# Ledger of designs, part 86: designed miniproteins, single chains, continued (5)

Each design is a single chain, and the fold is of that chain. pLDDT is the mean over its residues in the fold that is shown.

## One batch from the design tools (miniprotein)

Design m19186
Fold by ESMFold2-Fast:
Structure m19186 (fold): chain A 82 residues (1-82)
Amino acid sequence: MQAAVTEAALAVAQGAVFFTERLARRHPDDLELLRRALRELEGVRAQLEALLPQLSPRMQARAEATLARIEELEAEIRRLLA
């Protein structure tokens, strides 16, 4: 069930993005929470990147869009931590 595994991985990544956006919005000055959120995003990104070679072109495009959003959010959090 490769499609189900891929959809689950994408859903987890999207959930991590949603949770982290809310966390940064509510607690922009909480450096420890932001550092934890950054580590979580980095882990999710690594898992999704590992799946890329196994995906169909259509699923790969969706995963790449999610990775781009994770990268934007990682950059935003790093800016807040600077």
Scores: mean pLDDT 78

Design m19188
Fold by ESMFold2-Fast:
Structure m19188 (fold): chain A 90 residues (1-90)
Amino acid sequence: MLEEIKKLADEASKLAREKGDFETEQRVANLYVATQLILVGAEVETGLNIDKDGVEYALEHAKNPEVVRDAYREAQETLEELKKLIEELK
């Protein structure tokens, strides 16, 4: 998940930069950093990493599965926003 988000963020940043859209490039960078902090926060709270352990495993083994679920939802929303930005920048 985070690796896919990084790949899409890198693509969106490149497209924005090629168009001279520095505001969108900054927005993409901020979105990536915010999502990374959310996922790291969930790992610190639960001891489980969504990317390394898998979402299903993390949800089953977390003492507070809502933290994992909410972090996963935020990461999915970031993926969809980045895909939308890439299509708009093409």
Scores: mean pLDDT 82

Design m19189
Fold by ESMFold2-Fast:
Structure m19189 (fold): chain A 61 residues (1-61)
Amino acid sequence: SAAEEAVARGLERIATASPELLEINREIAEKLREIGENVQKGIEARKAGDEEKAREYIAGG
């Protein structure tokens, strides 16, 4: 589709812009994923009634 082709061109332009910029974006994405996992564990701990563990996970360990 036109949308899929536009996304592919956008990614190609980012990849060719600068190796440093691409590396920074990868690092940010990795950190955001880790934060999301910790938030999910915190929610599960809170639902189980463990407020102390919930605080530890949400604070990022």
Scores: mean pLDDT 72

Design m19190
Fold by ESMFold2-Fast:
Structure m19190 (fold): chain A 85 residues (1-85)
Amino acid sequence: MYRVVVRVRATSAEAAERAARAAADAARGMGAVEVTVRVDAERGEAVVEAVFESRELAERGARAAERAARAVPGVTAVEVEIRPA
């Protein structure tokens, strides 16, 4: 299994939460077996962790989640990491 970690920074708590939801939904749509979302509203930051059964699915899920998060107005940075789970 592979874990995709998407870290989001945004200008507001609402933008961070919206970006995290979009990234989580994109990861689920690409076949993530587990998705965890953590939002730090005070800092306008969010972390989405998604688990995939294969490296190929994790790479596709990572691209989809990053695109979804970056599409949200108010998002200032998106960082993506893929690692063995």
Scores: mean pLDDT 88

Design m19191
Fold by ESMFold2-Fast:
Structure m19191 (fold): chain A 59 residues (1-59)
Amino acid sequence: MTAEQAAARGQGVLETLRSLGVENPEAERLAQEAIRLGEEGRAEEADRLVKEASALLGL
Protein backbone atom coordinates (compact mmCIF):
# COMPACT_ATOMS: atom_id res chain seq x y z
CA MET A 1 0.00 0.00 0.00
CA THR A 2 1.30 3.48 -0.84
CA ALA A 3 1.33 6.24 1.80
CA GLU A 4 -1.41 8.07 -0.14
CA GLN A 5 -3.57 4.92 -0.25
CA ALA A 6 -3.06 4.29 3.48
CA ALA A 7 -4.13 7.88 4.26
CA ALA A 8 -7.23 7.45 2.05
CA ARG A 9 -8.16 4.19 3.81
CA GLY A 10 -7.70 5.83 7.21
CA GLN A 11 -10.11 8.54 6.07
CA GLY A 12 -12.53 5.79 4.97
CA VAL A 13 -12.46 4.29 8.48
CA LEU A 14 -13.32 7.70 10.00
CA GLU A 15 -16.18 8.15 7.48
CA THR A 16 -17.51 4.68 8.38
CA LEU A 17 -17.46 5.47 12.12
CA ARG A 18 -19.28 8.79 11.57
CA SER A 19 -21.86 7.30 9.17
CA LEU A 20 -22.72 4.51 11.63
CA GLY A 21 -22.60 6.76 14.70
CA VAL A 22 -20.27 4.23 16.30
CA GLU A 23 -18.21 5.33 19.30
CA ASN A 24 -14.81 3.65 19.06
CA PRO A 25 -12.12 6.04 20.29
CA GLU A 26 -9.29 3.53 19.71
CA ALA A 27 -10.25 2.93 16.06
CA GLU A 28 -10.66 6.70 15.52
CA ARG A 29 -7.24 7.36 17.07
CA LEU A 30 -5.54 4.69 14.94
CA ALA A 31 -7.26 5.95 11.77
CA GLN A 32 -6.20 9.55 12.49
CA GLU A 33 -2.59 8.44 13.13
CA ALA A 34 -2.62 6.41 9.89
CA ILE A 35 -3.75 9.51 7.94
CA ARG A 36 -0.97 11.60 9.53
CA LEU A 37 1.73 8.98 8.87
CA GLY A 38 0.48 8.52 5.31
CA GLU A 39 0.72 12.28 4.73
CA GLU A 40 4.30 12.12 6.08
CA GLY A 41 5.13 9.38 3.53
CA ARG A 42 5.47 6.66 6.19
CA ALA A 43 3.60 4.04 4.17
CA GLU A 44 4.43 0.90 6.21
CA GLU A 45 3.45 2.44 9.57
CA ALA A 46 0.32 4.03 8.08
CA ASP A 47 -0.70 0.68 6.53
CA ARG A 48 -0.21 -1.11 9.86
CA LEU A 49 -2.38 1.40 11.76
CA VAL A 50 -5.19 1.41 9.16
CA LYS A 51 -5.28 -2.41 9.33
CA GLU A 52 -5.49 -2.28 13.14
CA ALA A 53 -8.32 0.29 13.00
CA SER A 54 -10.21 -1.79 10.41
CA ALA A 55 -9.75 -4.97 12.49
CA LEU A 56 -11.27 -3.25 15.56
CA LEU A 57 -14.36 -2.47 13.45
CA GLY A 58 -14.58 -5.96 11.96
CA LEU A 59 -13.83 -4.64 8.46
Scores: mean pLDDT 77

Design m19192
Fold by ESMFold2-Fast:
Structure m19192 (fold): chain A 77 residues (1-77)
Amino acid sequence: SMMAEEKYEEGKRLFKEGRYEEAVEKFKEAIKIDPNFKEAYEGLEEALTALAARGRLTEEQRELGIKVGKKLRELDE
């Protein structure tokens, strides 16, 4: 989907700018549009990892990270 790809590209731009919380939201939007968009899950995992490294990860985001890891393993099968 072109709309999912657009949200993914927005997320990558925000990530490069160090705007990790906003990047998480754009990757979540991409996944909502295309639930099998592997690259969006990878981007989300990277953004959540960046937040965790900075002590900025919420409990809800930690739980989201677990779900993302599981989904990425399923997409690799």
Scores: mean pLDDT 89

Design m19193
Fold by ESMFold2-Fast:
Structure m19193 (fold): chain A 60 residues (1-60)
Amino acid sequence: SAEELAANAAAGAATGVGGAAASAWEPFKHSGDDPVEAARRAWEGGPEGGAAAGIEGALK
């Protein structure tokens, strides 16, 4: 259970970071902006988003 919670939290964090990156990238992809800026913005929200997803997964 504790091992499952840790794995679930890790998966949520990874998914959250990836999702945030994808979301931030979409506007930059269309505008032609620097993708590095998109990654930076995703990083600023991604870890917390991933943590939230991990907690939600742990509740299940």
Scores: mean pLDDT 50

Design m19194
Fold by ESMFold2-Fast:
Structure m19194 (fold): chain A 61 residues (1-61)
Amino acid sequence: SLEEIQASLRALAEQLSRTHSPELVVHVLRQLAAREASLLSPEDRARLEAFVERLIAEVRA
């Protein structure tokens, strides 16, 4: 589900941020989000994109 994808991406971002640069974390999140988005409806894809941009902003903060 979309909620499971969002939870998984947040957990991964938190884990990777402990040992990797923000740039690498952002790159990984964008790649995984693009893969997941290809399997979602247009509405859920838009919600995932909005979530990922917010998560990226948090990683870069």
Scores: mean pLDDT 85

Design m19195
Fold by ESMFold2-Fast:
Structure m19195 (fold): chain A 69 residues (1-69)
Amino acid sequence: MEELREEARRLIKEAAIYGTLGDEEKFNELINKARELASKLPEDERQELDARIEQVKKNVESIKKIRES
């Protein structure tokens, strides 16, 4: 279980990088993989990872709005 948690965190970090670079396709792919791994973890760990995913999504959306300007 610890390996799955670490992998999910790594995928979320990687997604943030690709999202910042504007690679929306890769961002969504990595986020989906992270969510799939999180679904196999205990409730507390899943909630932590879901919160991180939401924060990363909001950050990427903010950067996208700047690029649209």
Scores: mean pLDDT 81

Design m19196
Fold by ESMFold2-Fast:
Formats: C-alpha cells, sequence, structure tokens
Structure m19196 (fold): chain A 71 residues (1-71)
C-alpha cells in the first residue's frame, strides 16, 4: 500500500503546487514539489513507481519554472 499512498500524496501536492502557481506564488509551488520529490525518494514505493512519480514531479516543476520566467 505504500506505493498507492505515495501516489495519492504526490497527486495532492501537485494540485497544491498548480494552485499556488495559478496565484503567482511560484516559490511556494516549487517548494511543495521539492517536498513531493523528497516524499517519493523516502517512500517504500518500487523503483518503477518512484521513477514514474519523480518524472511527473519534474514535468510539473519545469512547467512552473517556465511560467515564472515568463512572468
Amino acid sequence: MSGEDTKESVERMIKMARSLAKQGNYKLALAVLDAAKQLVENSDASPEEKKELLARIEKERREIEERARRS
């Protein structure tokens, strides 16, 4: 169950980060994604699950960083 719990937590964090970015709070949005990355790295999820979740977090991070640079 740790992998499923980790996925749910990461999805919640991504939604929070997106909401913060929409408000212009890019620094806080990136901090939430950094916390999500640390949660994945410290989880009992499989290497495959970690790779998928980390890739998703990195994609969201890049989108927020790009938006912040355009602002």
Scores: mean pLDDT 82

Design m19197
Fold by ESMFold2-Fast:
Parts: structure tokens; C-alpha cells; sequence
Structure m19197 (fold): chain A 59 residues (1-59)
């Protein structure tokens, strides 16, 4: 499992908002599978603008 600090360090500052979308249990952690999914998605479109777009769509 990955903490919010580790997730932000790997993905960037905008990742804090994305992390909250995946951490619906409010435990402050996401699984490695969830992290891998996010990283793969970001790897195809690795921009802050695309992260913001994903967050908006997840609303």
C-alpha cells in the first residue's frame, strides 16, 4: 500500500487531489494495483493538465 506522501512524491503535487479520489475508505492509503493503474494512465499522457482533466471527470 502507498501513502499520500509517497504517491505525491511519485506522481507530483497534483496527485494529492487524485489520491483522494481513489482513497474512498479514508485510510490514507491506496493499493499497488491502484497506483500502477494511475501511473500507466499518466505514462500515456504525463501532464498536469491531464491529471486535472481526470479529476474533473471523476467528480
Amino acid sequence: VISKEQFVALVGDEAAELFSVFDKDKNGLISEEELNFVMRSLGQEPTVENLVRMIRKSL
Scores: mean pLDDT 62

Design m19198
Fold by ESMFold2-Fast:
Structure m19198 (fold): chain A 80 residues (1-80)
Amino acid sequence: SMAAEQELLEQLRREYEELKRRVEELIRENEEKDPEVAEKARELLREAERLAEEDTIENLREAVLLLSMAELRLAVARTV
């Protein structure tokens, strides 16, 4: 139903916004420590933002996946 799809869209938007905020924070923390990883994370962030411009379930899921990849890359860099 359209109502169920709208609820899923709202959930994905909240997940996207929360992950985006966390990734942006991690990029700032890692800019001096690992500029290469920070730049790769920025590339993923830009791609996720581009996908999220089209407010569809498919695009938001892909944007969330890209942000999760960015978060993981930045988390690994912090361990080194």
Scores: mean pLDDT 84

Design m19199
Fold by ESMFold2-Fast:
Structure m19199 (fold): chain A 70 residues (1-70)
Amino acid sequence: SEAAVEALAARLGRDPRFAALSEEELRALAAHLLEKAAAGWSPEELAAFYDLPLPTASRLLRLAREAAAA
């Protein structure tokens, strides 16, 4: 859903960890996170794919699932 991508991108843009990303990069990241969440990716798989700490990957998957459920 385009609405879910925009909602997640806006939320990621408020996180200081992603302050360097453009609006286009935030939307691309949001779209990828939504696809990975829908495909049933684990926090471990996401952490390895994006080179992120496990707690960060777990949080991102949760935010993506919440955005998709809205």
Scores: mean pLDDT 82

Design m19200
Fold by ESMFold2-Fast:
Structure m19200 (fold): chain A 71 residues (1-71)
Amino acid sequence: SSMRSERISKAIDLLGQANLAVKRGDYKKAEELIEEALSLMPELSEDQKEQIRNAVLNGDLAKAVQILLES
């Protein structure tokens, strides 16, 4: 679905912004951006959401995106 593809693209962009916030030490902004990204993907399980949060906060954007795309 084009709508799902658009939501995925926006979620990836938000996770990228969150990763940049983590690199700057702005964890509050990073958490806000992660939650916004996850809100676009209601099909994710709670375990997948936690794995994405942990990956971004650890600076592993590639892992976060991989988990998102496996949903």
Scores: mean pLDDT 87

Design m19201
Fold by ESMFold2-Fast:
Structure m19201 (fold): chain A 92 residues (1-92)
Amino acid sequence: SKELAEELAAYISQLAKEGAKVEVEVKGGIVNITVSGLDTRRTIAFALSLIGYGLDGLDVEVEIKDGTVNAKIGGLTDEEAKYIKEKAQEGQ
């Protein structure tokens, strides 16, 4: 869980540094992530990585619409969710 939160936080921080628009909102133990501004290949790669985190034990819902990735991530502690949000904001 901690390792998955750190990997996810690092990935979204890297996407923000690459010029993606990243928005993270935490509600009721669910981390809501919106990523836009990526090319098609990077958009698909990110969505597949999120599905991988779901296979590794997180509760993941992913939608791709009009070049935007919308994800809901559960199975995180409050501290892990906060860490992900902080790292997304630092990447902007």
Scores: mean pLDDT 83

Design m19202
Fold by ESMFold2-Fast:
Structure m19202 (fold): chain A 89 residues (1-89)
Amino acid sequence: MKAEEAKRLLEEALRLATTVMEPEKAMELSRLVSEAIDALEEGKYEEALRYAEEALELVEEELEENPSEKLEKAKELMERAVELLRELV
């Protein structure tokens, strides 16, 4: 199901990004991803999409400042999750 795939992608992206991000930024990303997953599980797809888009922006900003293979992969996974969420709204 698209919702379950989006959740899996968000969780994997978070796991990769938090291994290379500073603790404060990692906590903010974790908050955004958690809120996206909670909204997704409640069927609030528009809210889930907004949190996922904010999470993607944070990863993109971090990637520009501190390029890494893990952040690049996290961005790709998060972009895919956002696309799946757009199909659900």
Scores: mean pLDDT 87

Design m19203
Fold by ESMFold2-Fast:
Structure m19203 (fold): chain A 74 residues (1-74)
Amino acid sequence: ITLELLKDEYPVGSSVLGTTTKGAKVTIKGPGVDEEVPVYNGVFQFDTSNLEPGEYELTATLDGKSATKKFTVK
């Protein structure tokens, strides 16, 4: 299983773009957030405009396997 981001730091009000293994579920966890991120053909995108500054963790899961990536919103 893979989970990749273009950057490790994102401004509030920017877009996060990443890729994962096709068929994997991606979740985001951080300040005030514990939600699923929509994934289409192994690609996902979400906006940081409603996220508080701080550290976030993305987790990709498929068939009992997982991969994690951390990033910062500032």
Scores: mean pLDDT 81

Design m19204
Fold by ESMFold2-Fast:
Structure m19204 (fold): chain A 86 residues (1-86)
Amino acid sequence: MTIRVIAEGVSEKGLESVIQGGEGARAAGAEVEIRKEGDRVEVIARNASPAGAMSMLAGAVDAEVEGGIMENKGNKEESVITVRKK
């Protein structure tokens, strides 16, 4: 499956957690794209295994702990997790 995590306006530790989630998904065999611009990070993992998806979710949860609000939206082919400043 494809999973996307977008973090914006959270702490630098929160942004780094999202990036680390993407790197974990890559280590689990997913095709990962990481984009960072200012206080926004977008990580896309394609063909993610359950382990890769869990890595992406863990990064998003860590960003939420750093003062974000997490929202999960999905369609048939893609899950999108957004973490934004409270």
Scores: mean pLDDT 80

Design m19205
Fold by ESMFold2-Fast:
Structure m19205 (fold): chain A 66 residues (1-66)
Amino acid sequence: MAFSEKETRRLLAASEVLKEALDKGEITPVEAVKIANAVMRALDENPDMTEEEVIELVKKKIEELK
């Protein structure tokens, strides 16, 4: 499958935020998977999302679970 440089950077950014939240116990592994799936869906619908917008979306989803 072809991942563009832009897609790779956005996926790495999302993964880093999720890893930090999981390591801190802010989310469960199940919640991390749900957030990852929501981010992937958002990227599919909005392929022009920036790395910052992806990070913001992940943080918002984590905050919604608190």
Scores: mean pLDDT 76

Design m19206
Fold by ESMFold2-Fast:
Structure m19206 (fold): chain A 85 residues (1-85)
Amino acid sequence: IERIRELAREAREAFLAGDLERAQELEEEFIRLGRSLKEEAEKYEAMALAAEAGAEVAEALGEHELAERLREQAEEARKKAEELR
């Protein structure tokens, strides 16, 4: 995330400086990194939703310890997805 924002800024700076070759290279790297991070973020978001649903079911069944663990897993997965945005 921080790296993808920095690459976008560097590409814009290179373009404004008239260094089109460097701007193009940085833009290609930015696109590749963004695509990879989007795929990972979607994966972690799906994991978080599944864990949250599992926690609700576990709590409804009286499995409070399992529900708590699943909520912790969901929160960790959401945090990972947010870091990859």
Scores: mean pLDDT 72

Design m19207
Fold by ESMFold2-Fast:
Structure m19207 (fold): chain A 59 residues (1-59)
Amino acid sequence: MEEVLELQRKASEAAKKGDMETMEKLAEEAARKMVEAGLISPEDEKSTRDSIIEDALAR
């Protein structure tokens, strides 16, 4: 959980700086960690990643 929050924070910082590649990579890693932790199902990994990206860009 703490690792996921840290990755989400870093993704938002990358988006703020215009580093889209780093933002997307961090969002993918956060979603993957959530699947590994049993917080979301594997089927929800892509939608969760996309949600993290949208939140990072909504600034």
Scores: mean pLDDT 79

Design m19209
Fold by ESMFold2-Fast:
Structure m19209 (fold): chain A 63 residues (1-63)
Amino acid sequence: TLSEEHQQRLAASQRATAAATQVYNKLGLDLTDPEKQQQAVQQATQAARQALQQSRQELLRQQ
């Protein structure tokens, strides 16, 4: 059994992964271009970080 904090951290990671996946899906066809691929990676990374920070703040507001 995972502690509540551990489960919340896991959920935050999953949320970040989902956010990154959405970015890749939006740019899917454009990822054939090397420049677009690098741009997509940067955008996905930013989206993931933003999702993680939002998840952390949400947890602090609820706990």
Scores: mean pLDDT 69

Design m19210
Fold by ESMFold2-Fast:
Structure m19210 (fold): chain A 72 residues (1-72)
Amino acid sequence: AEDARIDEWVAELKAAPPVEQPGLLGRKIQELRAEHADDPAAFNALIDRLLKRLKEEGLIDYGAVRSPPEPA
């Protein structure tokens, strides 16, 4: 079930202009975080799968998305 939802999200990102892809990805990650607020392990597993699919499609680099800017 979750795999089908990830496939839909990947398709949405592939159809979106490059400038909109980071915003869409961030929104999907926020949705997953909210759904799994009590289960961070499940959240991490789902975003890992999503980001892996996006990397395979050539849309993002997994490490870059998981590395938020650090304060100096």
Scores: mean pLDDT 68

Design m19211
Fold by ESMFold2-Fast:
Structure m19211 (fold): chain A 79 residues (1-79)
Amino acid sequence: HHAEYEAKYATLSPREQAVLDVLDRATEATAREIAEALGVSQATVRRHLRRLEARGVVERVPGSDRYRVAGRTSPGVLL
């Protein structure tokens, strides 16, 4: 049920939510781009990304240094 996704997001810290906001707006972003957007170090961003990936909220794009929200279907791909 959709409530499971809401519950997973509700358990995120404010910094983890900020990382998700950047990814939601950018569709995909590197740890560097997220760090620049939030004014924090790449190490801090990578720490939050690891937690989000472990929870299945974020995934790494294969063959790239980019991350995206897990389970999000790209707009316009309905075939």
Scores: mean pLDDT 70

Design m19213
Fold by ESMFold2-Fast:
Structure m19213 (fold): chain A 72 residues (1-72)
Amino acid sequence: AEERIAEARRLFERGDYEGARRILEELAKRGDTRAMEELARFYRSLGDLEKAEEYLRKMIELGVEELRKAAL
C-alpha cells in the first residue's frame, strides 16, 4: 500500500493525474486511510474542496471505529 501511494505521488508529479487518482481511489476503496489522506490533498491541490472534505471525513470515521474496537 505505501509503495503504491509512492507510485501515485510520482505519477502526480509528472502530470499523470488520472493514473495517480486511479491508484489512490483503489486503495481508498479498500479502507486505506493513507490513500484517503492523499486523495484529500490531491483534490485540495486541484481546488475541489468538496471532494477533499469527503475523503477527510471518511478517514476520521474509520479512525473513530478502530479506536472503538480497541476499547473493547
Scores: mean pLDDT 76

Design m19214
Fold by ESMFold2-Fast:
Structure m19214 (fold): chain A 87 residues (1-87)
Amino acid sequence: SPEERLREIAEKIIEAIENGADLDTVIRLFQEALDVAAEEVKPTPEELRRISRLFSRITDALQNGDREAAIAAVEELYRLMLELLRK
């Protein structure tokens, strides 16, 4: 299901961040999550802005070496994507 796929991708992103993966690797995993979300969620412009703000928080945290903040933002994005899948 899309929910199971999003959880699997979120767990992979968190694991990659915990293991010190580079930004390019994390971005690639985010693109995989977006492909799943775009197919199933079909977000509105406002929902896309919410997603974009969370992406900015994740990339900023990673650039600053704040892995804990990056993981928290990934978890928040995952919860948002689930909310959008559930209508």
Scores: mean pLDDT 78

Design m19215
Fold by ESMFold2-Fast:
Structure m19215 (fold): chain A 57 residues (1-57)
Amino acid sequence: SLMEKLKELLKEVSEKGPVVDPEDLRELLRLMGELSGVEDPELIEELLEAVEKVKEK
């Protein structure tokens, strides 16, 4: 499911810390786009915040 794929990606990003590949970031953003039609905006906001924190080195 999308949630399982998202959790797997978040785990990978979390393990890599602030060092994340652009490809992983793009896939995460794509999954968030899919979730915008299924999940609430609050969850998407939280995911965007996590992505921004990863980008801060």
Scores: mean pLDDT 60

Design m19216
Fold by ESMFold2-Fast:
Structure m19216 (fold): chain A 59 residues (1-59)
Amino acid sequence: SKEEVEEELKKLEKEIRELSRQLTKALQAGDEETAKELHEKLLELQKKAEELKKKLEEL
């Protein structure tokens, strides 16, 4: 349902915010390896968020 997709999107957006914060901390600490891993995870979550937004437009 539209409501379920909206809830999933909000949950995903919260996860994106948390990972973005972790990425900033990793970069500030000079942890390039962790920063790269977090950046890759962020790109995947952002792609999922865009897919969910597109689904909401179809509902």
Scores: mean pLDDT 84

Design m19217
Fold by ESMFold2-Fast:
Structure m19217 (fold): chain A 66 residues (1-66)
Amino acid sequence: MARELAERYREKAREAREKARELYKEAEELEKKGAPKSEVRKKYIEAVGYEMLALAYEVEAELYER
């Protein structure tokens, strides 16, 4: 049933968003500790990647709900 698949994608989107938030927090902690800018930048890029993944999962969920 498409509803179950939509729910699965929404759950994946939620998990991806939570992961993105964790990575942003890690990047902020690295900045506070004076870590190299390249290391901080890599964490921000990973966080943005998970935000994009979450958006993709939400779009999939929306398609299966219709």
Scores: mean pLDDT 82

Design m19218
Fold by ESMFold2-Fast:
Structure m19218 (fold): chain A 59 residues (1-59)
Amino acid sequence: HMEELEKRIVDLLIEEKKPLTPEEIAQRLGVSKETVEKAIDRLVEKGILKKEGDKYYLA
């Protein structure tokens, strides 16, 4: 099960079609960077996102 914020992050990455930093994701979604980073960590643990440098993308 994905939480609402996790789903919004995935939808954003599908729409943008490019890797994004946690800061860019936070700015686009109007959520704090700390909250976004926790959601990203869960998505990486689930194998939904991967990290490249300081950016994240759909696996």
Scores: mean pLDDT 85

Design m19219
Fold by ESMFold2-Fast:
Formats: structure tokens, sequence, C-alpha cells
Structure m19219 (fold): chain A 60 residues (1-60)
């Protein structure tokens, strides 16, 4: 079974991935290429990020 430290590192890696995905979408919006689907995807990613951050907080 993974240690608490290993679980924390995995969650940090997931947070970094989500931040990268959010940055990609934000860049698309900044270029004026944002449509309804783009904003829906941004909301989905932000909600997933909050969920992962909450899981990380529960371990600390």
Amino acid sequence: APSTRERILRLIAEILRLIGDIFEIEQKIERGEGDEETYEKLKELEEELEKVRAELRSLE
C-alpha cells in the first residue's frame, strides 16, 4: 500500500496536471477562441481541482 507521503506526491502531481489543463483553456479564452464548450470544460477542471485539493487537505 502507498505511504501517506506517496499519496500526497500523487495528489500534487494530479494538481499540477489540472493546473496545466486549466492554463491551456485560459490561454484559449485569452486568444478569443473561447466558446460555450470551452467555458464548460474550464468549470469542470476547476471543480476537479477543488476536489483533489480537498483530498490533499484531508491527508495533512
Scores: mean pLDDT 83

Design m19220
Fold by ESMFold2-Fast:
Structure m19220 (fold): chain A 64 residues (1-64)
Amino acid sequence: SAMEEIRSEVEKTIEENKDLPLPVQLKLAGETVRRLSERLGVPPEEMKRLAVEAANKILELDES
């Protein structure tokens, strides 16, 4: 599904940028969610959900 494709690319973005400052990691993951959601026609409500999921994952990894 489009959401699974976006989650996969977000996971890759998080892994590639894990050594960057937290605000930069959040910005880059958010940009990935936005660009792919626009390309794949994901509704705004689903895009917001994906952005929150990405932010929560980054914050959990930062606490570890």
Scores: mean pLDDT 82

Design m19221
Fold by ESMFold2-Fast:
Parts: sequence; structure tokens; C-alpha cells
Structure m19221 (fold): chain A 69 residues (1-69)
Amino acid sequence: SLEEKLELAELVSELLAAILDNDEEKVRELLEKLKKEFPEEFDDVLSFALKLAKRLKRDSLVKIIEEFQ
């Protein structure tokens, strides 16, 4: 539904902000929520998050994101 697509977009936007802020606790929380609520899209979200964390050289976030693979 459109509502589900909007919720996914909002959660991905929050995940982007948390990665930019290097907020490890918020990244874990958002990844757990995304895995539960959007399991079909989760692999694509993880790939995006991992590439972003690597580009920003956020080594701790890379390790956290890899735990969800």
C-alpha cells in the first residue's frame, strides 16, 4: 500500500540520519524494526546502510550492520 511505502521511506530516512550522526543505538533499533516490519526490503536496506557506513569510515557501524546480514 502507499501508506506502507511511506512508512518504509520514513524509517530509511531516519536510518540515514542515524548513520550520519554515528548513533549506534539508533541504528540497531531501526535495523531491528526494519527487519521485523519490512523483511522483503530488508536486504536492500542493509546493502544501502553498509555502503554508506563504509563510505563514511564508520567502522563500528559497519560491524553492527554486518551482524544483521
Scores: mean pLDDT 88

Design m19223
Fold by ESMFold2-Fast:
Structure m19223 (fold): chain A 80 residues (1-80)
Amino acid sequence: NVEEAQKKSREYALEAGADEELAEKIGRETGRLAEALSKGDEDEANRELQRLSRYSGESGPQGPEMALKSVNAAIKAAEE
């Protein structure tokens, strides 16, 4: 479920120290990643992953862990 992946990713971003605006952006990119993965669109998935990695750098020291949790949520949503 793309909506659940977006919601979880937003929560992970807030937990990592992102503000509400950044958390919303991270959630949206996680949803787009889930959609790209479900369609098998590797080029789109790579673009969304790069954006998510950039936002993880803006989220502080917990950014990389948050990004990994968000990617895992997207993969789970794409497999369901």
Scores: mean pLDDT 83

